# Designed miniproteins, single chains, continued (3): the designs that were tried, part 20

Each design is a single chain, and the fold is of that chain. pLDDT is the mean over its residues in the fold that is shown.

## One batch from the design tools (miniprotein)

Design m8661
Fold by ESMFold2-Fast:
Structure m8661 (fold): chain A 94 residues (1-94)
Amino acid sequence: SENVERAKELIEKVVSPEDAARAFSLIEIMLKSSPEGQLKALAALISMLLELGVPEEVVREIFELLLSLIEDPEVREEARRVVEDLIRKAREAR
């Protein structure tokens, strides 16, 4: 997927190789998962990137690219809610 490759390229530019490998494992889990599993893997990835101090704008771009892999519109809407909550909590912790 072009969106997966673009997301991987962005991740490699903003985190260490070790953290990029961990992020790529979460993307691979997402590609093999049910819609519920896709949401959990995506939320775990976004949480990890925020904890690593990746800028919010870059996290949002990675999220939008990977959100395109979720075909279920209800799961996609839930993913947006979960990620907005994660971003809000990350802002409050700073």
Scores: mean pLDDT 86

Design m8662
Fold by ESMFold2-Fast:
Structure m8662 (fold): chain A 119 residues (1-119)
Amino acid sequence: SRAELLRAFELMEESILERTRYLLALYKKGEISADEVLVLLEMHLQALEHDFLALLRAQGLSEAAIEQIRAILEQTRQQILDTVRSGIDNNQSADEVVAKIREILAQTRAQIAAILDAE
């Protein structure tokens, strides 16, 4: 259902924000490098994207809608990674980085909701 898909997106958002805060905390403690933050975050984002797209298929979305959502998620992933990289390079707080990611995900949610409403 639409409600299940939106709930799945909310869980994906919460997972992204929590993982970003965790990795930035490890970086600030000197436990991992900036490159390791980006690699580990990209792997996490790709895993969440895979699970979400699988759920869309299980809920009976068209392949055209799934491909549109895949493209949106790929663009969102790049925006998140660029935001984290920029945040590290400019010594931004985890709160500043997470706030920017929330804004990106809000736009992504709106785009996905529009596609779901068109099905």
Scores: mean pLDDT 91

Design m8663
Fold by ESMFold2-Fast:
Structure m8663 (fold): chain A 104 residues (1-104)
Amino acid sequence: VPTKEEVEESADEFNKLLSEAVKKHAPTLSLEQQLRAQLLHMSIVGNLLVILKSKNVEVIKRNLEALRLDLDELLSLFPPETQKKLLEKFKEFEKKVEDYIKSL
């Protein structure tokens, strides 16, 4: 069962890769897509913070689902290789969160 520290480390790794991808790829998009990417990125960061700070299983689950939906939309703006890498890292994070909440 993952510890809270392992969940936090996984979130940091995912957020670092996501932030690097947004920084690299957003400038190549239209202005409207750049603004949308920024809003989605801010929403994802907010959901990560709630997941890491909450001890309420239902709150964590809702924020994880919201993050997944926002991530799916944000990834659609990126090249396929970037999508694959971020999705794989997110799935690792998601599994650790799901396993962690079973211990709450």
Scores: mean pLDDT 88

Design m8664
Fold by ESMFold2-Fast:
Structure m8664 (fold): chain A 91 residues (1-91)
Amino acid sequence: DELARKALEHPSAEERKRAVLELGEIAAKDPSSVERVVPVLEWALLESPSEEVRLAAVEALQKILASTTLSKEEKDELKERFAKVFEESEK
């Protein structure tokens, strides 16, 4: 996906931020894209040198979790997955 590549690889932090936010919007509207989008958000949170991009990943996750298109089970799995990511970053 070209948008996922922009989120990970674009030299501009502002463009990476926009791509991350757009991926969150897409996943919030289309639950079938969540499995593809989640690894990009995890990378942005753990590996991005830009605080703005990391904050955008948090915002994207919150938007996905606030979505009416995901089941309770899907939201709970996503929360557990990101809780582990946050816990690992605190070590």
Scores: mean pLDDT 75

Design m8665
Fold by ESMFold2-Fast:
Formats: C-alpha cells, structure tokens, sequence
Structure m8665 (fold): chain A 98 residues (1-98)
C-alpha cells in the first residue's frame, strides 16, 4: 500500500541520519529513490495528474541530491534539514493518497 511504502522510506531516512559509512549511505539513498519513484507512480495512477507527480519526483530527487552532497561535505546540520524536509513531503503525499 502507499502507506507501507511511505513508512518504509521514513524508516530508511532515519537509518541515513544515523549512518556514517559512505557505502551504506549511498545504498540507503538509492533504495529511498527507488521507493519514492514507486510512490510517485501510484500518485499519477490514482489522480491522473502526471504534472504534479513529476513535480513531486523532481522535488524528492533534489532533496536526495542535497542529502548526498551534504553527507559528502560532512555537513550534518544541512543533511538533517533535507532529511526532515523529505520526511515532511512524504507524509503530505501519504495523506493525498488516501
């Protein structure tokens, strides 16, 4: 279900926040990206609004790129800001999919 996919992504985002190994962070972010793509595909299917689905996908990909960049830079504060922003966006999407 969309709710199960969102909960899975939120759990992975919590793992990223606690992870220090670059290879594990990369794997977690790739997994989050794949699940986020599934969530946006479900949104497009349910609503028929492909433009909004694409905007959501672009927003999520931008947040994931920022998380990756700030992790590589050692900027834990900015990394956490983007993790929180992405978590909030996913919770909004979950409500819209009900």
Amino acid sequence: SPEELVEQVLALLRQVAAETDPARVAALLDQIGALAAQITDIYAQKTGDTATAQAIRDSIETQLAAIREHFAAGDRLLMNVHLMALSGELLVIERMLK
Scores: mean pLDDT 87

Design m8666
Fold by ESMFold2-Fast:
Structure m8666 (fold): chain A 77 residues (1-77)
Amino acid sequence: SGLKNMLQLLTIAAKGAEKAGKTELSKQLKEEKEKFEEAYENGDWEKMEESAKKAQKILDELMSDPEAKKAIFEELK
């Protein structure tokens, strides 16, 4: 459940980023989500941590941008 909620949040953040015109950051966030899911299925803790750190960096960049932050919050219910 926690994993599912986190992955759903990353999906919502990527959609918000795309709507704010942050197309490249949206794509990168989706790629890190996919890498995290693959690493989880394979039990690869090191790759999970790497993907989580990269996703967090992308999220920090998006949340520092007022337009992207607003669009992401509008995707959240």
Scores: mean pLDDT 84

Design m8667
Fold by ESMFold2-Fast:
Structure m8667 (fold): chain A 56 residues (1-56)
Amino acid sequence: SVEDIKAALEAMQLPSSLYPQLVYATTVASREEAAKLEGASIDEVAEFIAAQVARA
């Protein structure tokens, strides 16, 4: 769920500049799609990952 993903992201304590790399490494998103998450909030990143998992 989005809440589970959000909790995992908070536990990792990654700087927001690394969110594109995390998304690219863990989802089916392209590098270009992942790059749009540069500087995004944890909520935005969690929602994106949840949408990618639901799509797959």
Scores: mean pLDDT 73

Design m8668
Fold by ESMFold2-Fast:
Structure m8668 (fold): chain A 55 residues (1-55)
Amino acid sequence: SVDDAMQTYKQTLDAEARGDDDTSRALLDRFQQQLDTLSPQQQQEFTQRLNQLNS
């Protein structure tokens, strides 16, 4: 789901901030898999939420 992808994205940023390369790599793999399961509509929703989060 979009919420799950957003959660994984935030966790990836936290792992990167900690310098935890192993965890960051695993989270990136999970994140990509989650994005691949999203419909085109859900991908648009994710992009909108991501833009708001980065504001």
Scores: mean pLDDT 79

Design m8669
Fold by ESMFold2-Fast:
Structure m8669 (fold): chain A 79 residues (1-79)
Amino acid sequence: SLEELAARIRALLEERDPALAAKLTDDQLLELAAAISANLPRAELTALLDRLGVPRSYIPALLQIDIDLGVEELRRVLL
């Protein structure tokens, strides 16, 4: 779910940059989760990260969270 993805993104940001995590609203995290889940073009994702103040270097970790969640959800429906 987008809420689960947003929660995992928040946890990653709290681990790497607690000050940045504190500045982001739940709505902004949902917007970021929606962008990642929709597989927006890299340019659009980068522009969103720049607006939110999230370093572009976090992109691989953010994409990995989405992949991990997708694998977990796929296993759930195939069981």
Scores: mean pLDDT 83

Design m8670
Fold by ESMFold2-Fast:
Structure m8670 (fold): chain A 87 residues (1-87)
Amino acid sequence: SLLEEIKKVVKEMQEVVLEFLKAIKEKDVEKAEELLKKFEELYKKLKELLEELKKEYPEIAEGLELAEKEMEETLKLLKEKVEELKK
């Protein structure tokens, strides 16, 4: 189902964030950049799934858009952390 696909992508994104935090702590620039790219790919997939969900359930669209904005802020923070690590 669409909800199960969303749940799977969100779980993978959570796992990537935990691995990313470990890479930052270990100062592993290459691993942090690899994980950032993986997070970006998962986020793109999540956005596509959320657009499908909004088409099926327009009544929850505002809540989903808020969740997308929060995820975008997370991505910005991860990018900033990688740039800080390179210095």
Scores: mean pLDDT 84

Design m8671
Fold by ESMFold2-Fast:
Structure m8671 (fold): chain A 71 residues (1-71)
Amino acid sequence: GPKELIEEARRHTIEELQARHEALPPNSPERDRTVIQLVIKVRQERGKPLTEEEVRNMEKVLSQRRQEVAR
């Protein structure tokens, strides 16, 4: 869930998350999860952290995009 994504983002560097993103196949749930973690990390470093609700909304948007591409 959103809380686990925020905590996992705290445990990794931006470079580690970028490398993971590049290694994962496009339109996969794992790659989308990594994108969310990257956005969380960047927002944390800029002093404007994402809320759990904003993270939840990002998960929904990316899930919908994967469903559209699968058609």
Scores: mean pLDDT 80

Design m8672
Fold by ESMFold2-Fast:
Structure m8672 (fold): chain A 82 residues (1-82)
Amino acid sequence: EVLELARGLIEAARKGDWLEAQELLSRLVERLYQLGRPDLAIRAYDIGMQLINEALSKNPDEKKIEELEKELLEIAREAERL
């Protein structure tokens, strides 16, 4: 679930679908809070917003987008560990 939400957010942001990206980010953050990981929820919101803002900028930095994607996926993987 968490990893799927993170992947969906990345794809929506890359497509320039701000509304879908924002909805997926909101769902990801809520899920992380429900899992008892407010630390990861806060980080996911920060990284996710940076990803959305960069992807929708006038001159998107692909390298920065790739770095933010990796961080977001690492947050999701950490949340799935017992």
Scores: mean pLDDT 86

Design m8673
Fold by ESMFold2-Fast:
Structure m8673 (fold): chain A 88 residues (1-88)
Amino acid sequence: SDEKQELKDGLKEALKSVEEAKEAIEKMDIDPEMKQRILELLEELKKTIEEAIKALENGDEKRFQELFKEAQKLVAELQQLLAEALAA
């Protein structure tokens, strides 16, 4: 359906944004421990999005919903850590 295609396209754009964020964070002069935590969460988010795309392509709605919730949690954690790192 058009909705599933839009969702898949959105997930691919999110994956690109994660890669761009990783490159940006690696170039930042921020606390090394904070930097490592952010990079680890970005890697987990990348893997979660990749698995969500696979679940969507396979028609595994339940698996997709579980992965989508996990991605939302990771995004919230990333937003908090990025705000703390960039405010310092």
Scores: mean pLDDT 85

Design m8674
Fold by ESMFold2-Fast:
Structure m8674 (fold): chain A 77 residues (1-77)
Amino acid sequence: RTREVLDGLVKLVADMVKKGASPDEIRDRVRDFLLSQGASPTMADLLALFISRTYSRYGEKAPEVLKEYFERLLARL
């Protein structure tokens, strides 16, 4: 469920970073992944934008930053 989707997102971003993907490429791949997991188009667009912005701000550290954000969110649930 939620944890598996978030773990999948971190792994996807980490794999894309290793390939030297652009923020736009990460945004598109994250959006497609979220849609495949049953997210609405609006939610997929918002989360993909958030993740792409995180990558633009933190670069290669983006997977680590996203993992921390998701761990903090899960700890509050």
Scores: mean pLDDT 80

Design m8675
Fold by ESMFold2-Fast:
Structure m8675 (fold): chain A 87 residues (1-87)
Amino acid sequence: TYLEQAEKAFNNKDYKSAILYAAMALIEDPKNERAIKIATQAYFLGYEPGSNEVEDLILAYAVAPGLFKDVSGEEAAKKIKEVLENA
């Protein structure tokens, strides 16, 4: 599952991949507290925030799960998958 991939990446100290996989898990289950914690911790432990709107969206998804249903989930999922494939 995406959550398992996020946990594996986090344990390997690959914080960028951990954030991306956690974001994918949150698109499928916006209330997944473990995915929220992984994404949040990875962001503060090693992910360097840039001006990349997709990475900002991933972080917003991780820390504000209540907003997922009102956001264009299909387009967000496509963007996140593209970032995952290029990470």
Scores: mean pLDDT 64

Design m8676
Fold by ESMFold2-Fast:
Structure m8676 (fold): chain A 65 residues (1-65)
Amino acid sequence: MEEFLKKKEFIEKILKALVENEGDVRKTAEKLGVSQSTVSKTLKELTGVASVSKFLELHKAFLEE
């Protein structure tokens, strides 16, 4: 999961699904066809954040800029 460049599209799907589902990891995982732990671990390892809310803030900043 540290290969963020290789997983760019998958990360974008996780980002969009999390925003759409207000940080609901279960619904995000179901939409992407992966486990909930995969979504959580991907966020934690790639962004270095322990909180989904912090991750969503970063995503919003990126979208606006």
Scores: mean pLDDT 62

Design m8677
Fold by ESMFold2-Fast:
Structure m8677 (fold): chain A 82 residues (1-82)
Amino acid sequence: SVLEDLLSIPEKRKEFNKELETVRKEDPQKAEIIEKAMDEINKLRDEAVQKAKTLSDEEVKRLAEETNKKIQEIMDKAEKEI
């Protein structure tokens, strides 16, 4: 869908996954922080996809922008805690 394409941040997701593997070996507690952030991001993404089904293209664009901002805030918070 258009929303899925707009929410695509594969480089940042790949970075989080790589960091998780490294941190898991060195600090399991930090790995838990990353896992929690990923779970929260997945929930926001799923909610956005469901909402998009009843929205106009313009509303979907705004929803994608708001969702991406929230995802970035979650990632920034997790990085600060690492």
Scores: mean pLDDT 74

Design m8678
Fold by ESMFold2-Fast:
Parts: structure tokens; C-alpha cells; sequence
Structure m8678 (fold): chain A 56 residues (1-56)
């Protein structure tokens, strides 16, 4: 749902602030793969939005 998508997007952006852009992009790509494998469409979309904002 929209809430889960916003929460996951926020987490990707928070990781970028805490650990840096490269680490957040790497973690986000891994999280996207995991979400897609589990059928978590809302989580996958949240990661995509976060990665898009980071330029990755």
C-alpha cells in the first residue's frame, strides 16, 4: 500500500543520509531484488522511488 511504499522510500533516503549515497544505492538494489522475489510490490516501488531520487 501507499504507506508501505512511503516508509520504504524514506528508509532508502535515510540510509543515504546516514551511510552515504553509494551504500544506500547498493542496499536499495539488493532490497529491490529481495522485494521482487517475495512479491512485495509496495516495497519494490518504495525502493525504486528512493533509488530514482538518489540518481541510481
Amino acid sequence: GASARRTVRGAVLADARRYGREEAIAGGKKGLQSALEKGDEAGAEGVREGLRELGG
Scores: mean pLDDT 79

Design m8679
Fold by ESMFold2-Fast:
Structure m8679 (fold): chain A 73 residues (1-73)
Amino acid sequence: TPLSEEEARERYLKMARDAIKQAEEALKNGDVEKARMAVATLRRIAEMLERLGYTEEAEFVKKKADEIEKQLE
């Protein structure tokens, strides 16, 4: 049985929260490569949320990815 769209949304948002935490820890530790991988994960999650029609959630995740990426400059 496929997941409901709401269940898929909740799973992607949990994955996004986990990736944000990983990025923040990586930045504190100076692990630039791990932070870049977390940004890539967040951008992929945003794409999946957008395809499901969760535009507001996708925009939130994109903004978080942009904020982390700016700290890598």
Scores: mean pLDDT 84

Design m8680
Fold by ESMFold2-Fast:
Order: sequence, then C-alpha cells, then structure tokens
Structure m8680 (fold): chain A 82 residues (1-82)
Amino acid sequence: SALLAELEARARAAEAAKLPRLELLLLQAELMARAVAAGLLSRQELEDVIAKGRKAAENSDPEEREILLAAVEHLERLLAEL
C-alpha cells in the first residue's frame, strides 16, 4: 500500500531528524493509529504494542518510564477513538 509506505517513510524521517524521544514516540503512536484506521495494522497489533510499552516502562528508570507511559497513554487514547 502506498499509504503504508508513506507512514513508514515519515516514521524513518522523524528518527533521522533526532526529534526529542517523547515527541518521536507520540508521532509514532499517531502513525500507528492511522494505520489501524486504514486497515493496514490490526487493533490487536496496536494492543500488543501498548502491552509491550507498559512492560518496558516497568523495567525502566524513572525518566524513561515517564516518557514511555506518556506515549502508551496517548496511544491508548487514540485506540479508544477508533
């Protein structure tokens, strides 16, 4: 899909631009939610990412935990709106 290729290219460009980690994760969350809405990614795959993010946060230092939880909570909010 041309849309999937565009979303992947935007994600790679954001990483290359060295965006602040939280801003990068929030952008990736929005791109993933769009992919689910477009039928390119399943709701279950997004839920799996949320679960992995929460586990990663539990095993992280306080600063990284705060960033990961903020990104996961944003992704959960986006998923609820789908």
Scores: mean pLDDT 79

Design m8681
Fold by ESMFold2-Fast:
Order: structure tokens, then C-alpha cells, then sequence
Structure m8681 (fold): chain A 86 residues (1-86)
């Protein structure tokens, strides 16, 4: 929940709020979500050398978040949280 919550919570809020306020700008918000996913992938690469479990954690988040859909982001959060717990 630590990393997933902090990583996904702001992205999802951004997308949700944007869709509610300006559904016409879905493309711009979806692109922001994809960029955030790219950052997660970059961070995962750094952890691959030190903590492969953490790397998988971020990779899981990035994989699901890459899909410009708030629902996908929530699923990634739950999945990544489970991986970290184990």
C-alpha cells in the first residue's frame, strides 16, 4: 500500500477529476497517466539490482497504469500491494 498508494492515488485523482470537469480533455489526462507509468518503470529498473521484489512491484503498477483507465490503475494498486506484502 505504501508505494502503490502514493504512486496511483494522485494519478487516479488527476484523471478522475479531469474527466469530471473536462471530459473533452481525456487525451491530455490519459497522457499524464502514461507518463507516470514510465516513471514507475524507470524506478523499477533501479531496484532490479538491489531489490528485485521492489522492481516487480513498480513494474506491476506501470503495466496496469499504462492503460489509460482509472480502473486499471486501481487494479494495479491492489496487485502491487499484495506483492509487497508477500
Amino acid sequence: MELADEALAPLQRYVDEALATHPDDVEAWNEAVRRAADELIEKAKKYKDTDPEKAEFYESLATLVRDPDPEAARRAQELARKIEEK
Scores: mean pLDDT 61

Design m8682
Fold by ESMFold2-Fast:
Structure m8682 (fold): chain A 96 residues (1-96)
Amino acid sequence: SQELTDKIEELNRALSEGSDEEIIETLERALEWARRSTDEAHRRLLLEQAAAVLRHRYPDDAEIQALVDEALAALRAGRVDEALRLLERAVERMRE
């Protein structure tokens, strides 16, 4: 899917570029797409990349890192919906 490819490329750029607001908006769009997608492999790939962005850009935020660790563990266990909710909570924290 071109749309999936474009979202992954946006997340890859967010690893090293963009303001906090741009990163938040990029993550929000990616998580909303993952919420609506019926393709579990695509959802997993997008959520793994979103987790990587949060891991890399906010390494000193212990609460964000704890949510990322839990989300990655949920993804490894096949609990994709749980991982999505955990990453959504991490993004909500960024607006606090």
Scores: mean pLDDT 87

Design m8683
Fold by ESMFold2-Fast:
Structure m8683 (fold): chain A 69 residues (1-69)
Amino acid sequence: DVKELAEKALKLEYELRIKVNPEDKESFQKAYELELKNLDENISRYDPDKLKEVFQKRIEELEKELKKL
């Protein structure tokens, strides 16, 4: 499911940002909540097969970066 992959990618993206720059945590949390709220609208505009590949690749990259921290 594209939405589940998109939500996972978004969560990992902001988790990484907060770990790298914890001083900006409040700003990142607000940005994450806003992007999560708009997620369905944003993903509905794209080809789900292509979007699935993009999110799967991004999730793998983010998980590797998080393991290094």
Scores: mean pLDDT 83

Design m8684
Fold by ESMFold2-Fast:
Structure m8684 (fold): chain A 92 residues (1-92)
Amino acid sequence: VDELLAEVDRAAREVYEAHRKVKESIANGDYKGAAEHYREMAEAARRLSDAATKLAEQSDGVEAEGYRTLAEQFRALADEYEKKANEWEKKA
């Protein structure tokens, strides 16, 4: 559990840092950089989904169901970030 929670913390920090870089890239007119950093956010969100799936496997009942729901939400979030990356890449 502690090791998986550490992975969640690391992946969450990566989403935060990549989001900050997206904002900096957009402010500087670096649309290619914005697309690249949105892809970094998508990859980190997929790692969050994977970690939540592993937590669900180590849990039972309502707790396992909760982690499965979080995994699905993070996967959907990763898809949205990939979509934004494609939109900014097209503007570059």
Scores: mean pLDDT 84

Design m8685
Fold by ESMFold2-Fast:
Structure m8685 (fold): chain A 100 residues (1-100)
Amino acid sequence: SLVEKVKAFNAQVLAGVQANDIGAIQAIVDKEAPELLELAKKASEEELKEMKELMAKTHEELLALREQADAEQAQVIDAAIGLLNEVMTKLDDLEEELNR
């Protein structure tokens, strides 16, 4: 369920980017990111690795979209990248805590 939740979260972030809706992206991150991080604390090493790989793939997709974006779209994409980077940083911090 964690992997499916991460896929759903990433799909919702991408949908918000396609809709050009920063508010929707922020609302998704505010609601879903804390739940994903709590699930990550209880995840297997394999599930945590897959979660990180899925996040990295979505980050890469956002960077690719940014290369084709106009100025208004780039602002929305940059906001999404920033929010995703914050979640990824918290996940890396969590992995360090679990390994100590």
Scores: mean pLDDT 84

Design m8686
Fold by ESMFold2-Fast:
Structure m8686 (fold): chain A 70 residues (1-70)
Amino acid sequence: GPVEELAREAGLALVESGVSENDATKAAAGAVIAAQTGDEGARQTALDIARKSGASEEALELVERAARAG
């Protein structure tokens, strides 16, 4: 569905910006949880993982979109 597609795009953008596969997977998974539950804490955690790992602004925008897609 749209959440899964946006989370996949976010994960790829994170890896392309130099985030490790493990941190990209955690951020994408957190975004899916935020989208499915409306949990702002899950959204913030996903963004914090990406930000601390040096994600680009474009990758952070994709994580935000995935987190809000539910």
Scores: mean pLDDT 84

Design m8687
Fold by ESMFold2-Fast:
Structure m8687 (fold): chain A 88 residues (1-88)
Amino acid sequence: RQALQDRIAALEARLAALRAEAAALKAQGKLSDAQAREIDRLLTAAASMLDAARLGLAQGRPLEDVQARIDQAEAYLDEAQALIDAAL
């Protein structure tokens, strides 16, 4: 349980960092409109999965269900990171 809470907190921090980085790259004109939209879509999807994971823990949902949401959020963040890194 604590390990899952710690993972959610770490991924929420990563989400915030990636949002800031994407905003900076967009402001610098380094992201196309299509890239900016795809990054925003992935970060929004990650946020939704992390919210679902937190709610699942609060409601006493099976830990496997919570873990699946965390893993999906991490996958979305990894995809967003790859797009951001490609723009550098």
Scores: mean pLDDT 86

Design m8688
Fold by ESMFold2-Fast:
Structure m8688 (fold): chain A 96 residues (1-96)
Amino acid sequence: SVEEKLKEAEELIKEGKLEEAADILNEIHEENLDDKEVQIEVAKLLKKLGDEYEKQGNLEAARIAYEAAIKILELFPDDEEAQKLIEELKKKLEKL
């Protein structure tokens, strides 16, 4: 069900249904706090969510999505992929 919910969130982002995608991503995050791989996937999808908000000109929502992704990834300070994603997200925030 987690894999299916992650795919649903990604499809909603692609369709521009960003509020629905955010709700599902928040549900996955809250239900899987102890699952590092799931948390990193949620953060990646929050980055994509932020990218779509930026394309729509909603810079405030884009900032919120990127900051939410960073907050999740900061739970994994020893993970190389998580630290790389934080650096990429910080660069996106500087350009907003």
Scores: mean pLDDT 90

Design m8689
Fold by ESMFold2-Fast:
Structure m8689 (fold): chain A 71 residues (1-71)
Amino acid sequence: SMRARFAAALTRLAKGMLEGGVSNDVVTELVRAIAEGDVERAERLLEEHRDLLSPESLEAAREALRAREAL
């Protein structure tokens, strides 16, 4: 289901960012924005912190955003 796909993508994003050493504040704000469907804020956070995000984490974020729009 899209809900399960969304949850899995968010879990991968949060885990990857924390393992990569991204600050808890950035991780929390991005995950919250995606979970709340605040796409514009999520996209802005991804752009502003692009250098702190691995390519794998960026893809997980995009997957979560796509799944969230389908919910």
Scores: mean pLDDT 78

Design m8690
Fold by ESMFold2-Fast:
Structure m8690 (fold): chain A 55 residues (1-55)
Amino acid sequence: KEEEREKNRRFFEKMKEEVGEERFKELLLQAYRQYSADSSKPFIEIMEEVSGIKR
């Protein structure tokens, strides 16, 4: 559980570093829209898809 949180934190830090703060916020919003429409896919997977960055 704790290691999973750390992996998620590093994933988001990596994404923010690669795309920048503004783009990261846009990706979060896009992922939230997809997740709210269909929550069957984990949010982390949606973030991977919209960013093209793998955890």
Scores: mean pLDDT 77

Design m8691
Fold by ESMFold2-Fast:
Structure m8691 (fold): chain A 77 residues (1-77)
Amino acid sequence: NLEEARQLLLQAEAALQAGNFDEAIRLAERARELAGDDDPLLVAAALSGIALGYKGQGKDEEAQRYYAQARALFAAA
């Protein structure tokens, strides 16, 4: 359900702003699963959310991997 995926991404953004990086990652991962192959831009947004969560935790290499995946999808969409 793409609408549910969008709502989860809004919740992930709120979690990022609050500094709840573990929750933001979980919410963004759920959004990615729900978006699937149906909406590449929504998947890219979810991957960006996961990357921001890992960056907030100081896991820079993990964050960079997710950012790279998101950028590839944004460029291809």
Scores: mean pLDDT 84

Design m8692
Fold by ESMFold2-Fast:
Structure m8692 (fold): chain A 83 residues (1-83)
Amino acid sequence: SMAERRAEGERLREEAERAFEEGDYETALKLYQEALRLVEDDPELSLEVLGRMIEVADAAGDAALAMQLLDEAGRLTERMRKE
């Protein structure tokens, strides 16, 4: 169900936050990507996850990934405005 997917997405986001705090950027990004997939039908939560992933990419010094994630967030925001 959507509620079960959101609960699992929240768990993955909490795990990703811990990995980020530990400086494990690779694990944090992987967990956020999994969370993003589970909350893909929730645009507001998807934007929150993308925002966190951008922070991780910036902390890791991965400018290319940060730009890609910003573009994805911008496209999602445009889709939300059409609804």
Scores: mean pLDDT 86

Design m8693
Fold by ESMFold2-Fast:
Structure m8693 (fold): chain A 118 residues (1-118)
Amino acid sequence: SSLERIEEAVERLERAVKERNIEATEEAFVELLEALAAYAEEVGPSEEIRKALLEAEVALGMYLIAKGLKMPKEVQNKLLIEAAEKAIELVDLLPLPPELKERVIKALEKAIELLKEQ
């Protein structure tokens, strides 16, 4: 189930953030975005959902380029924060169960706060 994939990805993100592990947070965020994309496909994406998903994926792509080019850590973290903020916009549009939606948003907000401290 795509919902089970989201629940598992959120649990991994929550753990990575709690451990203050940036690499694990990045990996868990990528997995969460993949799970959200799969769920969007299952429910039939509206143009708004499709646009929000594209914006989140583009922001993540910009982060991965900056990381590959070994840009300053501050630049990398800023781009990852932007990707997480776009993911929150996507989650708000998805017809997720309310409790899971709140859990996903809270995990992403905590990830953003961790990245701002770097």
Scores: mean pLDDT 88

Design m8694
Fold by ESMFold2-Fast:
Structure m8694 (fold): chain A 78 residues (1-78)
Amino acid sequence: MKVVELKATSGGSGSAKGEGTLDGKPAEIAVAAGSNRPGSPARVSVKVDGKTYVGEGTVVGSEGSKHLVVALSKLEEA
């Protein structure tokens, strides 16, 4: 299972964009979720290695107010 972590975000209530990681690999990430709460559905866009991917998953947590972690159930090239 792949994990997206968005670090130091200015988004609110589970929606954010910025720099982060996909399985620890640097990536540009955008997340659209209804909530930061664990279990919330999320849609993600990831730009990594010069390619754009779109996916869906579930919020697994946030580290305080500035970090969002999403576990991906699906990720495919856009």
Scores: mean pLDDT 70

Design m8695
Fold by ESMFold2-Fast:
Structure m8695 (fold): chain A 71 residues (1-71)
Amino acid sequence: MAEELLRRLAELQKELLRALGLPEEELRQLEASLEAALRRIRENPPPEELVERAEREFPLLVAELEEALAA
């Protein structure tokens, strides 16, 4: 779940950055960062407890981001 959670968060960040009109270079850097983070998670997965907390807090971040995108 950590890998999927990180991917979903990055996807929402990309949508926000596109809505703000940021250049392609910024989007590419975000994608590279995501790939590096996913590689690290696959090799050294974080504790399940940390993932669980992130999953509980993630809906709040999603709601805030969706509100920003709707503006």
Scores: mean pLDDT 67

